Designed miniproteins, single chains, continued (3). Designs and how they scored, part 27

Each design is a single chain, and the fold is of that chain. pLDDT is the mean over its residues in the fold that is shown.

## One batch from the design tools (miniprotein)

Design m8912
Fold by ESMFold2-Fast:
Structure m8912 (fold): chain A 73 residues (1-73)
Amino acid sequence: SARIEREAVVRRTSSGLLGIETGRLSVEETVAFLKTLPDSAEVILYAADEAQAAALRKHLADFKQRLAIVVAP
């Protein structure tokens, strides 16, 4: 059951990069959101755990956007 908000949390970093907290999103929701961004977008994804980070790396390997995936529990 969802006791916590499931909306995508998008933050703009001081360097102008988009930060996304993915711990409350499915891999499919994260992929769908990234497809709305231009190919030139630079994005940092904050995964809740190593399993989610591994799934994201697998599904996002062919994306043209500059993506960084970090675990931030």
Scores: mean pLDDT 64

Design m8913
Fold by ESMFold2-Fast:
Structure m8913 (fold): chain A 85 residues (1-85)
Amino acid sequence: MLVRVEAEFETREKAEEAAEALQALAKSYGLEMRVEVEGTRVRAEVEAPSWELAEEFAKRAERILQALGATRVRVELEEKKVKLK
């Protein structure tokens, strides 16, 4: 189960703070996260072993980003399907 997080902040410093907070959250669940910071925008992807864990993570991530003063937050849950070549 893939969780995608995007957030925008007023400053790059806040975006970097958010990236660190998201990585700390992922680590607390034992999950590996891919995080990218582009100026004032943060993009993160984490793969959760269950839908329930993905949903809980998404909810907590959104609350953390809002608490850090994100001007825009988007969180999406996606079921990872293997693409047959």
Scores: mean pLDDT 79

Design m8914
Fold by ESMFold2-Fast:
Structure m8914 (fold): chain A 100 residues (1-100)
Amino acid sequence: SKREKLLEAARKAGRLVLKVLEWAEKNKDEELKELAERTLEAIDELIALLEDPNASDEEIEEAARRVIELLKELAKKLKELGEEKLAKAIEELIKELEEL
């Protein structure tokens, strides 16, 4: 189902953003760390809605849009920092989320 595909994509997003958070901590980039933490919170909210049978499609779509916006900010910041491989992985995931 669309919800199952979105849940898997959200879990992939969480794993990728945790790698970004680890990189930010290692490189002492406080701005990237804060952005990664906010993105993880948005992903957690989306996953909670997807696992709730009472959640509306509208609530899920709004939460998914928020995750996509934050992932776009992360990808842009990673490109500015020269982290092209992480940026591309996030951009591919954004495409998966937008095609759902």
Scores: mean pLDDT 88

Design m8915
Fold by ESMFold2-Fast:
Structure m8915 (fold): chain A 80 residues (1-80)
Amino acid sequence: MAEEGIRKMAEYLQKQDPSLDKKEIEEKLKEIVKEAKENLDSIKDEEEREWLTKLVELIENGDVEALEALLRERVAETRA
């Protein structure tokens, strides 16, 4: 269940940095998943669609390490 994966992800992130608010992390992850799913079919860019599909799968599965890698790669490309 997506809710379980999101909760697991938020718990792991808070464990790494106890100064982070677990509720805020969980809410942010839910927002990302919801927006990705709602916009997936309307995304014409194949690379963007593939990236969002992978993001949703990783969050729903609670694969923290892979999600962190995916997000870091995205941020580096955008901010370089």
Scores: mean pLDDT 72

Design m8916
Fold by ESMFold2-Fast:
Parts: C-alpha cells; structure tokens; sequence
Structure m8916 (fold): chain A 79 residues (1-79)
C-alpha cells in the first residue's frame, strides 16, 4: 500500500526542504527538523541529518517546528 503523491502535501515537503537548505548554508552543522502537531504533540513529519524527508501524518491545524542544529534544539509554534 502506498499513499498517492496527491495526498502527501507537497507544500509541507517544500517548506521542510527550504528550511533545511537555508539553515545548512548558515551553520554547516548536521540539521534535523521535526514538525509536530501542536494539539497532540505527535511528529507528523521529520527530516534527518542527511536531508531525507519522512511524512508520518497530516498537518491538521497549529504545528510546532523543532529544529536541531548540532546540540541546540529550537521550537517555534505556527498557527
């Protein structure tokens, strides 16, 4: 079973890719990104230090972007 590409929000993938590219140019450290549902705290998308994007679910409202650069983790809420 595979999810159709049309059901994976391409916008989320592009946002993740853009953020990774912008931060990697500035810091030259391995960058890890996670998108969490703000209501449940569940990880709905993640990007590993190699830039591989994994979508675990759908964004259904406010979300938190957790960015890890080296040993520093920063979280930002988006509504």
Amino acid sequence: SSVDEAEVDTGVALIIAGVIKAISEENKQPIKLEILDAATGEVVASVDEEGNITVHGELKGPFIVRTTVGEETTEKLYE
Scores: mean pLDDT 66

Design m8917
Fold by ESMFold2-Fast:
Structure m8917 (fold): chain A 77 residues (1-77)
Amino acid sequence: MPSVEELRAEVEGELATLRALAERDPERAIAEGENLLALLEWLREANADDPEAVAVLEEAIARVREIIAEARRLAAA
């Protein structure tokens, strides 16, 4: 497991990329976001004994879900 600081930085980078993709190609952002969500949920379970890592991953999961929801709205418009 990377440090909490490294994990947070990596998450911020992935979220920025996904947000930019949602504006350009919302259907692709939904697919990429669902893949990222599955990975983050697996990492949360794999690190269940590390409360700091779980907290960062739970926050990341919530933010990915928000981006997917926005991308779904954009795709429907």
Scores: mean pLDDT 82

Design m8918
Fold by ESMFold2-Fast:
Structure m8918 (fold): chain A 110 residues (1-110)
Amino acid sequence: SAVERAEKLLPKAEQELLENASIDQLQTLLSLLQSALDALLKGDTKKALDYLDKALSFAEKNNLPSVAEIVRIAKQLVEEGRLSDAQLIVLGLISAVQRVLLQKQREASS
């Protein structure tokens, strides 16, 4: 399923973020994904798609292909009306971004 495909990509996305993303880039991506999740929870599919499109564009510009693929899957689920599945995927990606951000912030403080 699309959900299983996104879940299998999460470890690759986390490694990709750890290797390629700066703290500022992680904070930007986290903000966009949190805004998308908030829109999904409110049933505002148009705002959710707008924030997911911004997250996708950001991932593509910053050479984060696994993040981009997960965002594309989430976007497709929103377009199909599968909002609960899209929420789970976006939340999974938020968790990965948060883990990497915390690790990099700890390294920057050492």
Scores: mean pLDDT 89

Design m8919
Fold by ESMFold2-Fast:
Formats: sequence, C-alpha cells, structure tokens
Structure m8919 (fold): chain A 89 residues (1-89)
Amino acid sequence: SEKIEEVRRLLNEVAEILRAAAKTLEEDILVAFVSMMLNLALKFLEQEKYEEAIETLESIRKLVEEKVKDEEVKKRVLELLDEAIELIK
C-alpha cells in the first residue's frame, strides 16, 4: 500500500496548507469541512472503495475552486488533490 501512504501524505499536506492559510471564521469552517471530507476519502481508500474515494476528492476539488480565494493556495491544493486522484486511478 505504498500508493495509499503517498495519497495519505498528499491529503495531510492539503489539510496543513488550508489550516495555515485560514484567517477568518468562514475559512476555519471551510477547513473543518474539507478536513472531514479528506478523512472520509481516506476511510474509503482503507476499505478499497476507490471510486467513492475519487468522487469524494473530486467534490473537495470543486469546493476549493469555488471557496478558496487565495489563488496561490488554491493552485497548490488543487495540484495536490489532482496528484492524489491520479495515484488512486
């Protein structure tokens, strides 16, 4: 499960970047919600539910595109999510 460990590291980095960038209560709420969805994706991976894991990560990707206002943070997070999705496929 080297691929799963790599995905876990990428998703942890996503959570760290978003937490570090959050300054407002609205951003803190977004981080909490995204963190919950990242944990759900990891749980799907542990259960070998790869399609559900990908769908969860794609949903997070859409939220980041719509809700993250900092363009540098958005770009880095989307790149990490895209890498994680590609590793699962």
Scores: mean pLDDT 88

Design m8920
Fold by ESMFold2-Fast:
Order: C-alpha cells, then sequence, then structure tokens
Structure m8920 (fold): chain A 86 residues (1-86)
C-alpha cells in the first residue's frame, strides 16, 4: 500500500523533473504530494481535487486548448476519486 504509492511517486517525480517550466513543475509536484497524502488518508474528494489541479497545470504548461484542459482534468479528478474510494 504505502510502498506502492512511494514507488509510483518516485516514477512520477522523475517524469515531472523533465518539464522545462520550473513554476509549472513545482506546482505539479505540490499537487502530486497532495494527491498522495489524500490517497493515504482515504480522502476521495481531496484526491480528486489534487488530481484535477495536477492535470490542469500540466496540460496548460503543454499548450493544450482550454476545452481539452477542462475535459481531461475533470476525468483525472473523477478517476482519482473512484480509485481512492475503493
Amino acid sequence: RKAAIDEALATEREAISTIPDEEARQQILEALERWAQAMLDGDAEAAGEAARELARTYLRSQGFPEEEVERISEEAGRRARELTAS
């Protein structure tokens, strides 16, 4: 449980470290930490909010259109909430 989350976080932090925008990278890392904490606490709402913020910040940093950012970030938040609630 905790070990699996720690391993997933290590992999995600490595991927995030390749993002050239330092501000976006920092915001994404902070959202990832909040998501991980919410997962450990079993807080589905907090996990969904953190995942939505993470996806939104990442997609905007990549230049995605606002319609795509909204749709994908909402889906990411829903999936994180469902995963945490299980």
Scores: mean pLDDT 75

Design m8921
Fold by ESMFold2-Fast:
Structure m8921 (fold): chain A 100 residues (1-100)
Amino acid sequence: DIERHEAELEKLQTIYDEIGQELQDAFKPVLELTSKTKRLMEEAKDLTRRRDEQEQRAMAARENSKALWKSTVTQNAQLIKKAMQLKKKINDTRKEIEGL
């Protein structure tokens, strides 16, 4: 009887689908953790990128600072020379006082 075999097939399919649902529900926490891991790894990659960009900005600022220092030294070379000459005279005069 075809009807009996179709009814049996329907019952087997229902049991199979119910087991499939149970397995899907049982594995749901694993899938959620996998999704969370993927998200955290992408966040870590973004943080690494932001860190590298910040390091590049710091290096550029350091380069600009060196360039500005060099230009400022050049622009104030006469004042620096006068300050160094005065400091030498002060130190030499202090040594002469200590030797008296």
Scores: mean pLDDT 87

Design m8922
Fold by ESMFold2-Fast:
Structure m8922 (fold): chain A 69 residues (1-69)
Amino acid sequence: SELQRRAWRAALERLREEGLISEEQLRAAVAMVDAGASGREVAAFLREQGLSEEQLERLDRLGVEAVLA
């Protein structure tokens, strides 16, 4: 849904603000979300880009918070 895509974009932007991903990684991940990629597919991409499981857990928590806001 559009609300889920907005929540994922907000969570990804927050990871960038925290310095956990680059602007290039943010752009690529946002493009995947906008193309209809699942959270699992985005997480797999970011894991391949070098994000730790702890950083991916942070993304999931931020995404849940954004949907509930």
Scores: mean pLDDT 78

Design m8923
Fold by ESMFold2-Fast:
Structure m8923 (fold): chain A 86 residues (1-86)
Amino acid sequence: SARLEELGRRAEEALRAGDLAAAAEAFREIAELLRAEGLDHLAEVYEAAAEALETGDWEAARERQLAAHKAFLADPEERARYRALL
């Protein structure tokens, strides 16, 4: 998806610049697009990352992100849907 690639670049550029607010906004937009495609677990990974950038609570967000990523990897239907977006 061209939009996902654009948002990914925006997030990376914002992080390199130290603009945590802009990075969090980009991650939230990525999560919304992923949820629209039925990628709910992968979306939660990005929502957790945005929350860490917004709150500074890296430990709680990291645990949520790891759990969501494991759920994504355990879901063959969601993985197939993700591959269709690449």
Scores: mean pLDDT 84

Design m8924
Fold by ESMFold2-Fast:
Structure m8924 (fold): chain A 83 residues (1-83)
Amino acid sequence: MSFSESSSLEANKKTAEEAVKQAKEVGRTSVQLETDSVEDAEQLAEYIRKLAEEEGMEVHVHVTGTTVSALFLSPELVAELLA
């Protein structure tokens, strides 16, 4: 079909890394990434969880078919919301 269907897993990983960097600067970032397969979506979700853990960020990841949605929250923003 006639739109861009060629999202590589590596391109999506790079987008997730940029989203984490942005969340560190502004406190919160959401990203929705489309993959070429359900297996790529599961791998991307696992990568996102690991990336957030390594960076000390809170993340909420939801996988729907080939779509991965992630919300990154800084610990400082979480503390502010609980105050």
Scores: mean pLDDT 76

Design m8925
Fold by ESMFold2-Fast:
Structure m8925 (fold): chain A 84 residues (1-84)
Amino acid sequence: MKISIEEAKELLKSKNPIVRFNAAYILAVNGDEEGLKLLEEFLKDKNPVLRAQAAFFLGVYYYEKGDKEKARKYIAEYLDLIME
C-alpha cells in the first residue's frame, strides 16, 4: 500500500538504517528526487546488505521507468555484491 510522502519523510528521521532505506525507496517511487539520491548514497553504505538492496531496488526502479541501460547497470552491481 502507498503511504503519504509526508509519512515517508518522517521515517527518514529513524535511527534504524533499514527504516530510512525503505523510506528513501518509497519517496523515489513516488517521484521524489531526494529519495532517489538517498538510494544512490546507500550504494556506499558500510552495511553490505544495504548496498546490495540499494543496487537491486535502483535496478527495479529504472526497469519500471523504462531505462533499461541503468537497470542493467544496477542489477550487475547487485550481482557483484552478492557474489562477494
Scores: mean pLDDT 79

Design m8926
Fold by ESMFold2-Fast:
Structure m8926 (fold): chain A 67 residues (1-67)
Amino acid sequence: MEYLRVTVVGERPAVDFRHGPLEKGESVLLPADETRITTLPDGTLVLQSPEATILADPEDVRLERVS
């Protein structure tokens, strides 16, 4: 199964509505093929999956595909 690793690299935490905020250096794995990536009009990155919904500033997160 392939995953999308979301890692917080900036000083601002990412909001995870299921598991609470992700702090700098923390990461979560989302199923790559079931994760929808969108950007809101204010520039906020939204990652939606069955595992979690994550909101972050795109400057504060790194996205990596892992298998």
Scores: mean pLDDT 80

Design m8927
Fold by ESMFold2-Fast:
Structure m8927 (fold): chain A 65 residues (1-65)
Amino acid sequence: MEEAIEAAAEKMVEEYGIEREKAIEIARAVQEGDDRRAVALGLEAGKPEAVTLAKEVIEEVEKKK
């Protein structure tokens, strides 16, 4: 869902300084369950820990709705 992706991307930009377009791609990969792609994108951005944050944000949004 776009809302969950945007929330995760915004947090990644705030916490890790990842470019928003990259953060959105990471969040989308996480939401799709494509962990391999999400990790690869996180490594490319130099912030693999951002993948964990994206998973937490998306899980929280999806769990509430």
Scores: mean pLDDT 79

Design m8928
Fold by ESMFold2-Fast:
Structure m8928 (fold): chain A 90 residues (1-90)
Amino acid sequence: MKEFEIDVLRGVAALAAAVELVVLRKHPTPASQPVIDALNEALDALSKGDFEKAIEAFERAYQAAVDAGDSETAKIARNGAEIARKALEL
């Protein structure tokens, strides 16, 4: 299924761009630093094609975002983990 593979890879690229924009818009504070660190780890893993590492990093980013009360970033991190799982299945 070449179309499915292309759609998943496009999703990964769009996700990486969205996560990078979120990181660039965040001001580093004690509450936001764990979220920023986990999102940067997820971006690094995605750039290396390490989808298992990306899933773990997005799950950490989700938990940190929930703890910080950042529902928008939590949604992005959750969607990131889902897209990375689909990429891992390719």
Scores: mean pLDDT 74

Design m8929
Fold by ESMFold2-Fast:
Structure m8929 (fold): chain A 88 residues (1-88)
Amino acid sequence: AKVTTEVYELKKGEQTAVRAPPAGQTVHLKIKVLEGRITFSVPTLGISRTLKEGESLEIDIPENQPFLVTAIEDAKFELTFSVVPTSE
């Protein structure tokens, strides 16, 4: 599985682009908040988690489930993606 790390800087009220794992893949996502506060959401699964500076979250997102991050305050955070085929 390919591991990718992305660093985001968002102003209060801004969101990441809505993403979903492709068909046949699960995304293992690690979120680390470097500055500010964010809300991580997977609306189809009823998931909404607020994280502050210094907090982290690890979650597996199933195929085709949309996820996004919203900045509650000006925020800097790191997303690490590990993609695993569901057939393995």
Scores: mean pLDDT 82

Design m8930
Fold by ESMFold2-Fast:
Structure m8930 (fold): chain A 80 residues (1-80)
Amino acid sequence: MDVDTILKRLKEGEKASDIAKDLLENKSLTPEQLDTIMENSDDKERFEAVSVITKNSDWDTVLQAQQAYGRAVQRRRERE
């Protein structure tokens, strides 16, 4: 699943946690996909997505998800 598909699914109202589950099932989580999910989701959905990734992934993927979450939270602070 590419970044454009993820962005489309999020804009159509799909939950970030459900998209994260699909990506984990397909073993295709990239930093760009994580950033797209985190930047286009609210705090609750971001946290739920990170929780799903943390429970179902290797440490490198978990670290990337946590970093993407941190970047999204910081950008929100700077913008709003």
Scores: mean pLDDT 76

Design m8931
Fold by ESMFold2-Fast:
Structure m8931 (fold): chain A 88 residues (1-88)
Amino acid sequence: MTKDLDKLYEIATDPSAPKEKREEAAEKIIELFEKFLKESGVELDPDDPTVKGLIKILEELKKVLEEEGFPKELLERIEEIIKKLKEK
């Protein structure tokens, strides 16, 4: 998960990459997190440094995509994941 996430994040936030590739990378990040949350079955500790790091990555991703006019549906999915990671 982590290595794939880092690679997808680099593509999604790369201003030199085509928007289509950045959208695909962002969608794959969202799918990985949705699958992880669904499969885990256990609530994540919001105070865990790893969880805080993941939240920060998603918040930064959302900000970059929002500033560049990516689809609202994509941004809303990222926000939902962030909210779930912050909930006990």
Scores: mean pLDDT 74

Design m8932
Fold by ESMFold2-Fast:
Structure m8932 (fold): chain A 50 residues (1-50)
Amino acid sequence: MIIKKEDIEGFTADEEGNIILITKDGKRYRAPKEKVEEFLKTGEVEAEEI
C-alpha cells in the first residue's frame, strides 16, 4: 500500500531499522529500511499493514 507523507500521524523505527508508519486513522505500516531514502525523496512509500 502506498503511504503519503501527508497521511502520516507519526513514525518510529524497529530494532532492525525498518520504519513503522502510523497513519492519521490509527493504522500501522512497516516499510523496509531500503525504502527510507525513497520516502525522504518522494514523500511516499510502499508499506505493509501490521
Scores: mean pLDDT 78

Design m8933
Fold by ESMFold2-Fast:
Structure m8933 (fold): chain A 68 residues (1-68)
Amino acid sequence: SDRDLENLLDTADTLMKRMKANPDDKALLQAGIDTLRRILETLKSQQAPQEVIDRIEEMLKEAEKLLK
């Protein structure tokens, strides 16, 4: 449902904010990346709109850059 998509996006946004606020916390970054990957897999399995999938993929790329 649209509400389930909104909840997943809100979770992703909250995780990105925490990861950006704590870029030296490698355990937090790893857990956040794993959670974003699970969200992406869920969105793909439910055939979410491409724009939503692209947004989560962009977040994953940003989070992976923080690990470097």
Scores: mean pLDDT 85

Design m8934
Fold by ESMFold2-Fast:
Structure m8934 (fold): chain A 85 residues (1-85)
Amino acid sequence: MPVRIDAVVEAPGRAPVALSGEGATSAEALAAFAAAALPVLESIPDGTVVTVRVRATRGDEAVEGELVFRKSDPWQVLEASVRAL
């Protein structure tokens, strides 16, 4: 069953950005999502508090989560946090 990750990135003073990633496996969906998310996260100024609302689906199964972080952290830490969802 295809895996899909949908997310909304929110930051103060900026319009919400909808992101998605899809793949035949969880690893592929996460890689596609990370590739889409990286440019958006890099566009946010350092020091900004960012909220990411995530929904991952596989067939009839769904998992939802929320990440809140300050954009002073290395993006690798953020990627690891997304992978933990």
Scores: mean pLDDT 75

Design m8935
Fold by ESMFold2-Fast:
Parts: structure tokens; sequence; C-alpha cells
Structure m8935 (fold): chain A 72 residues (1-72)
């Protein structure tokens, strides 16, 4: 998705520091969580709950993107 690609681009611009490594790790986990929710929805496994969790992860991704932008 466009949001995931923007986050990946921003993460690539972070400095080589422990704080930047932490932000990159959180970004990786958030993206993996979104992919997992998309898989659950596609498989019809608790789709209502998976959609709610996906929506929360999208909001977390937006907040993380804004945090990284402030640091660049």
Amino acid sequence: SELVEELKRLVSQLPDTLDAARLAAVATVTIAGLEFMDRLIAEGRSPEQAQKDRDLLIEQLRELTAEIKKRL
C-alpha cells in the first residue's frame, strides 16, 4: 500500500543510531501485523475482528510515519 511504501522510504532516511533502529523495528512489526490481518480477512478467519485490528494498525502506521517525519 502507499502508506507502507511511504513508511519504508522514511525509515531508509533515518540515521544509524539505536533510536532509529528502534523506530525501524517498530515499523517492521507494524507492517507484519497488517499483512497478518490481511491474511486473516482473505481466509475468512474472524474477519470482523481482523478488520478492527487492521484499522488500529493503520492508525499506528500513520502516527509512526508522523513521528519519523518530525525526526528527519
Scores: mean pLDDT 84

Design m8936
Fold by ESMFold2-Fast:
Parts: structure tokens; C-alpha cells; sequence
Structure m8936 (fold): chain A 94 residues (1-94)
């Protein structure tokens, strides 16, 4: 069985608020749970991130980073296309 820990980091995302990112991530976590994954959600503080997370945030684009059995979700625009893109990325790597 696959357990996924979703780590969310607040960063500088072009035109996206923290509230919008939280809603997007909650929707993504719910979708993963519907697909049978045991998902843990964790919010990380801004400024305490890996070099990989920093590179993603610098790009200001939707991203999902997998580290072992942990899925890191960072900096995403809030729209339906972004939701579909994140779900497809999760399917490709799982």
C-alpha cells in the first residue's frame, strides 16, 4: 500500500494567494484519497525548504515533487486546468 505525505510550502506564486493554494491542495488531496491513497497533509513554513522546493517556487509554476513515499506540492495557480494537471502528474508517478 502506498502512503503519501503531501507537504505544502507557501512561496511567491504569481497571482496566487495562500487561501487559493490551500483550496487547490485540499481538492488534490481529496482526489488522491478517492483513488485509494492514504494521504497525510502538512503545511510547511515559508523559508524552510529544500533546494528543490526553492527551484520550483522560483519558477512560479504548478509542481509536485516526490521524495521516496512523500509527495511535495508547491506553488500552483488556482484553476481547473491546474487541478487536472496535478492529478495527471500524480497518476504518472504513482
Amino acid sequence: MKTLTVNFRLGDANGVTAEELEEEIKATVEELRKQGFDVTFEVKERGKMSDLDAEVLAGAFPAAIIEGEALHLVSAPVDDATKEALVERFREVI
Scores: mean pLDDT 48

Design m8937
Fold by ESMFold2-Fast:
Structure m8937 (fold): chain A 105 residues (1-105)
Amino acid sequence: SPLDQLRQTLDQLHALTARGTRDLTRMVQQGASLDAVRDAALAYLDQVYDLVAPIDPSFADRQRTAGRRALADARSNVQALILTEATFTSIEMWLFMKIKELEKE
């Protein structure tokens, strides 16, 4: 069902964002440069956007643009991590809310 597909995508999204958060946190703890953390964050965000694009391409494109802009404006590796985690949470909440809306139908 469409609802089951969204639930599977949310599970995949949670696994991906958990990996991204762990990897980026490790990079920051090891003293990686802002550029290195930014590049890794962009790679994880692209994977997240590709995962949600089949559900809502317009939302995915808007989040991709906003996430890239936020990372471009980041002034430290810690800030790049925080901004990436905020973007992950926003996309997870959006998909969770879509699932909740479909459960009411």
Scores: mean pLDDT 88

Design m8938
Fold by ESMFold2-Fast:
Structure m8938 (fold): chain A 82 residues (1-82)
Amino acid sequence: AMERFEEEAERLRPTLLAHATSITGDEKVAEEIVEEAIRKAREVLKKAVEEGMSDDEALSLARQVMLKTADELSRKAAAEKA
């Protein structure tokens, strides 16, 4: 599960960074948001697997958390500047 997550996170990193940059207008802030989103998703994946969730279910949940966290943090950063 973790290895497959790392591969997917690496593949999605450019897309997440572009999305966060488009919302925040700041690439450095966007980089921090992407790292935080991946970190939280990794933590959720580990916990889900430890709680007996299947690898595929845990990966799906982690992907959802990663995307949602990146979007939420990007919107929050943009709102603080508005």
Scores: mean pLDDT 82

Design m8939
Fold by ESMFold2-Fast:
Structure m8939 (fold): chain A 73 residues (1-73)
Amino acid sequence: SLDEAKAELEALKARALAEIDAHPDDLEKIHEVVGEFQREAGRLMAEVDDPEFRAFVEELAREVEAHLEKVLA
């Protein structure tokens, strides 16, 4: 369902942010974490053919990118 997919994506974001925060000086690990988030978000978008879900994925991806920019600055 849409609500289930949104909940899964929020959990994926929370895990990605926590892993980035746990390894702020490990660029290789950060790259792996971001890549995993992108792969899983892509999988969910392929399963959920919904414009509302696509917009939600774009918003959460922006939040992950903004967090990454703060950690790497």
Scores: mean pLDDT 85

Design m8940
Fold by ESMFold2-Fast:
Structure m8940 (fold): chain A 90 residues (1-90)
Amino acid sequence: VKENAERAGRAALIGGGAEAFYQAGKSGYDSNDPETAKAFGRVMAGAGAYAGDPEAWRLGREGAESMQKGGPIGAKWGYEAGKKAYDEAR
């Protein structure tokens, strides 16, 4: 059960899931409130925490940094909210 969640989380971040999340997040906060970006960041962090794998978190973080480099202020808010949610999930 937990191992399947870990594999799914890792596959989502490695196998193109990170890009899908990036595109969805970019689309969302390009036309929505900062709250949408924060919610999306928390979901991404939750996936990493649920995987229980430091590599899954690292890949999620690199995806978020890619969004921040090419995205608006909402991407930064999403990243900060996600990081906090990940720490709290422990």
Scores: mean pLDDT 49

Design m8941
Fold by ESMFold2-Fast:
Structure m8941 (fold): chain A 73 residues (1-73)
Amino acid sequence: HMTVQDKIDELIKKMLDGADVEEIVKETAEILNTSPENAAVAMKLMIRQLREEGKISQEKADKAIAEINKLLE
């Protein structure tokens, strides 16, 4: 579903721009029809993929992943 991927890409960009991580994870969970825990795992994978593609710095990727991990504790 291209429309679903476009929405998730927008949410990841909002998170990287300083939006509330808990709110973004919940919205991603609703879009993917899954739990917040599963959505958080999917978001971490997408952030790592963006880093591999050179679209985001290692520092930004590590910071975003750390914020998601804190939410899951």
Scores: mean pLDDT 79

Design m8942
Fold by ESMFold2-Fast:
Structure m8942 (fold): chain A 66 residues (1-66)
Amino acid sequence: GGPGARKNAEAAKEAAKKGDATAAASASYQVMLEGGDPEKAREGIAAARAGDAEKAAEYAVQSAEA
């Protein structure tokens, strides 16, 4: 992904540090919109919906780096 995808992946990591699954889901969705890998971003959103903010952030980073 581009610079915008990477910035949103960093936002997902910060949300995960705060335990904010909703913010992690939003950041993962933004990574997809900014050119991240859509499958990895979808896994991140699914993890966030299950309440796993840390796993959501991991997938957001993978999506941005793809």
Scores: mean pLDDT 83

Design m8943
Fold by ESMFold2-Fast:
Structure m8943 (fold): chain A 75 residues (1-75)
Amino acid sequence: SGAELVALLREHLRDSPLAAPVFTALAEAGEDLERLVANLKTVLDADPSLVADLAPLLDRLPEELAAHLRELQRR
């Protein structure tokens, strides 16, 4: 669910200096899973350095977001 994704990202990125764009995307989408995934893809495309911070969560992310993250890792 969107709420579970928000909770996962807030806990994992709590101490990350790169978290600010992710938290902005979370605030704009609320708990709508489709909007969260779309906004997070946009954030990752703008700042690929966030890929390293999210890589440990790949198996816990929605499939569409995990697939996008794996594509960015190949670049």
Scores: mean pLDDT 77

Design m8944
Fold by ESMFold2-Fast:
Structure m8944 (fold): chain A 56 residues (1-56)
Amino acid sequence: AKSPLERALAFRDLLVALPLSQGQRQSLLQKELAAEPDPVLREALEKAFAEALKLS
């Protein structure tokens, strides 16, 4: 996915499908967030990740 929304939704789908620990999920989310160079896109991605974490 190209957009942060698409990236976050795809990432959420993988997170809920995979038997990952909270630590592993947080680590992956943190890495993905840190890899986003655009601060505006990073904000959108951060919000989407927070939503994904609520579901697991």
Scores: mean pLDDT 69

Design m8945
Fold by ESMFold2-Fast:
Structure m8945 (fold): chain A 69 residues (1-69)
Amino acid sequence: MEATKKYMEKVTKSIVDTLKSMGAYEEAEQLEKKSREILTKLEKGEISPDEALNLLFKAAEEAIMKAHK
């Protein structure tokens, strides 16, 4: 649980910082909000750590693709 949360926060920060460096501020903010929602669900036990990581990676991929196009 704790290790997964720290990993997710680290990954989110890295991708958000990258998006901001590209000028994709809206996508960065949307990813931050989505990551927070996923972490909240994980903390409540509504989703598994594996499901949380899959949701985070999907959200990150969508944000990067929108920023690039």
Scores: mean pLDDT 80

Design m8946
Fold by ESMFold2-Fast:
Structure m8946 (fold): chain A 88 residues (1-88)
Amino acid sequence: AIDELLEELGKIMGPEIQEFARNYIKVMEELGNTPSVEQLQRFVEHARNASKETLDAMRAALPVLQQAALAAARAAGDEELIKLIEKL
């Protein structure tokens, strides 16, 4: 289910985005959140039907989101969370 959706996402957006999404799910699980298959499926459906401009904007946003998350983890002094985010 999740792995199949991640493979589909990789085909649409590329292997770097697939790996980012996989690692993000692991980070969410470590934080006590259960990854939602339905939410990931909806995201993949939107990506399939998105314009090139929308997909390009989504790819450009990911490094900014990673940096924001890392800055927040560093500010909190959460060494374990820093290590998890660095894998994204």
Scores: mean pLDDT 69

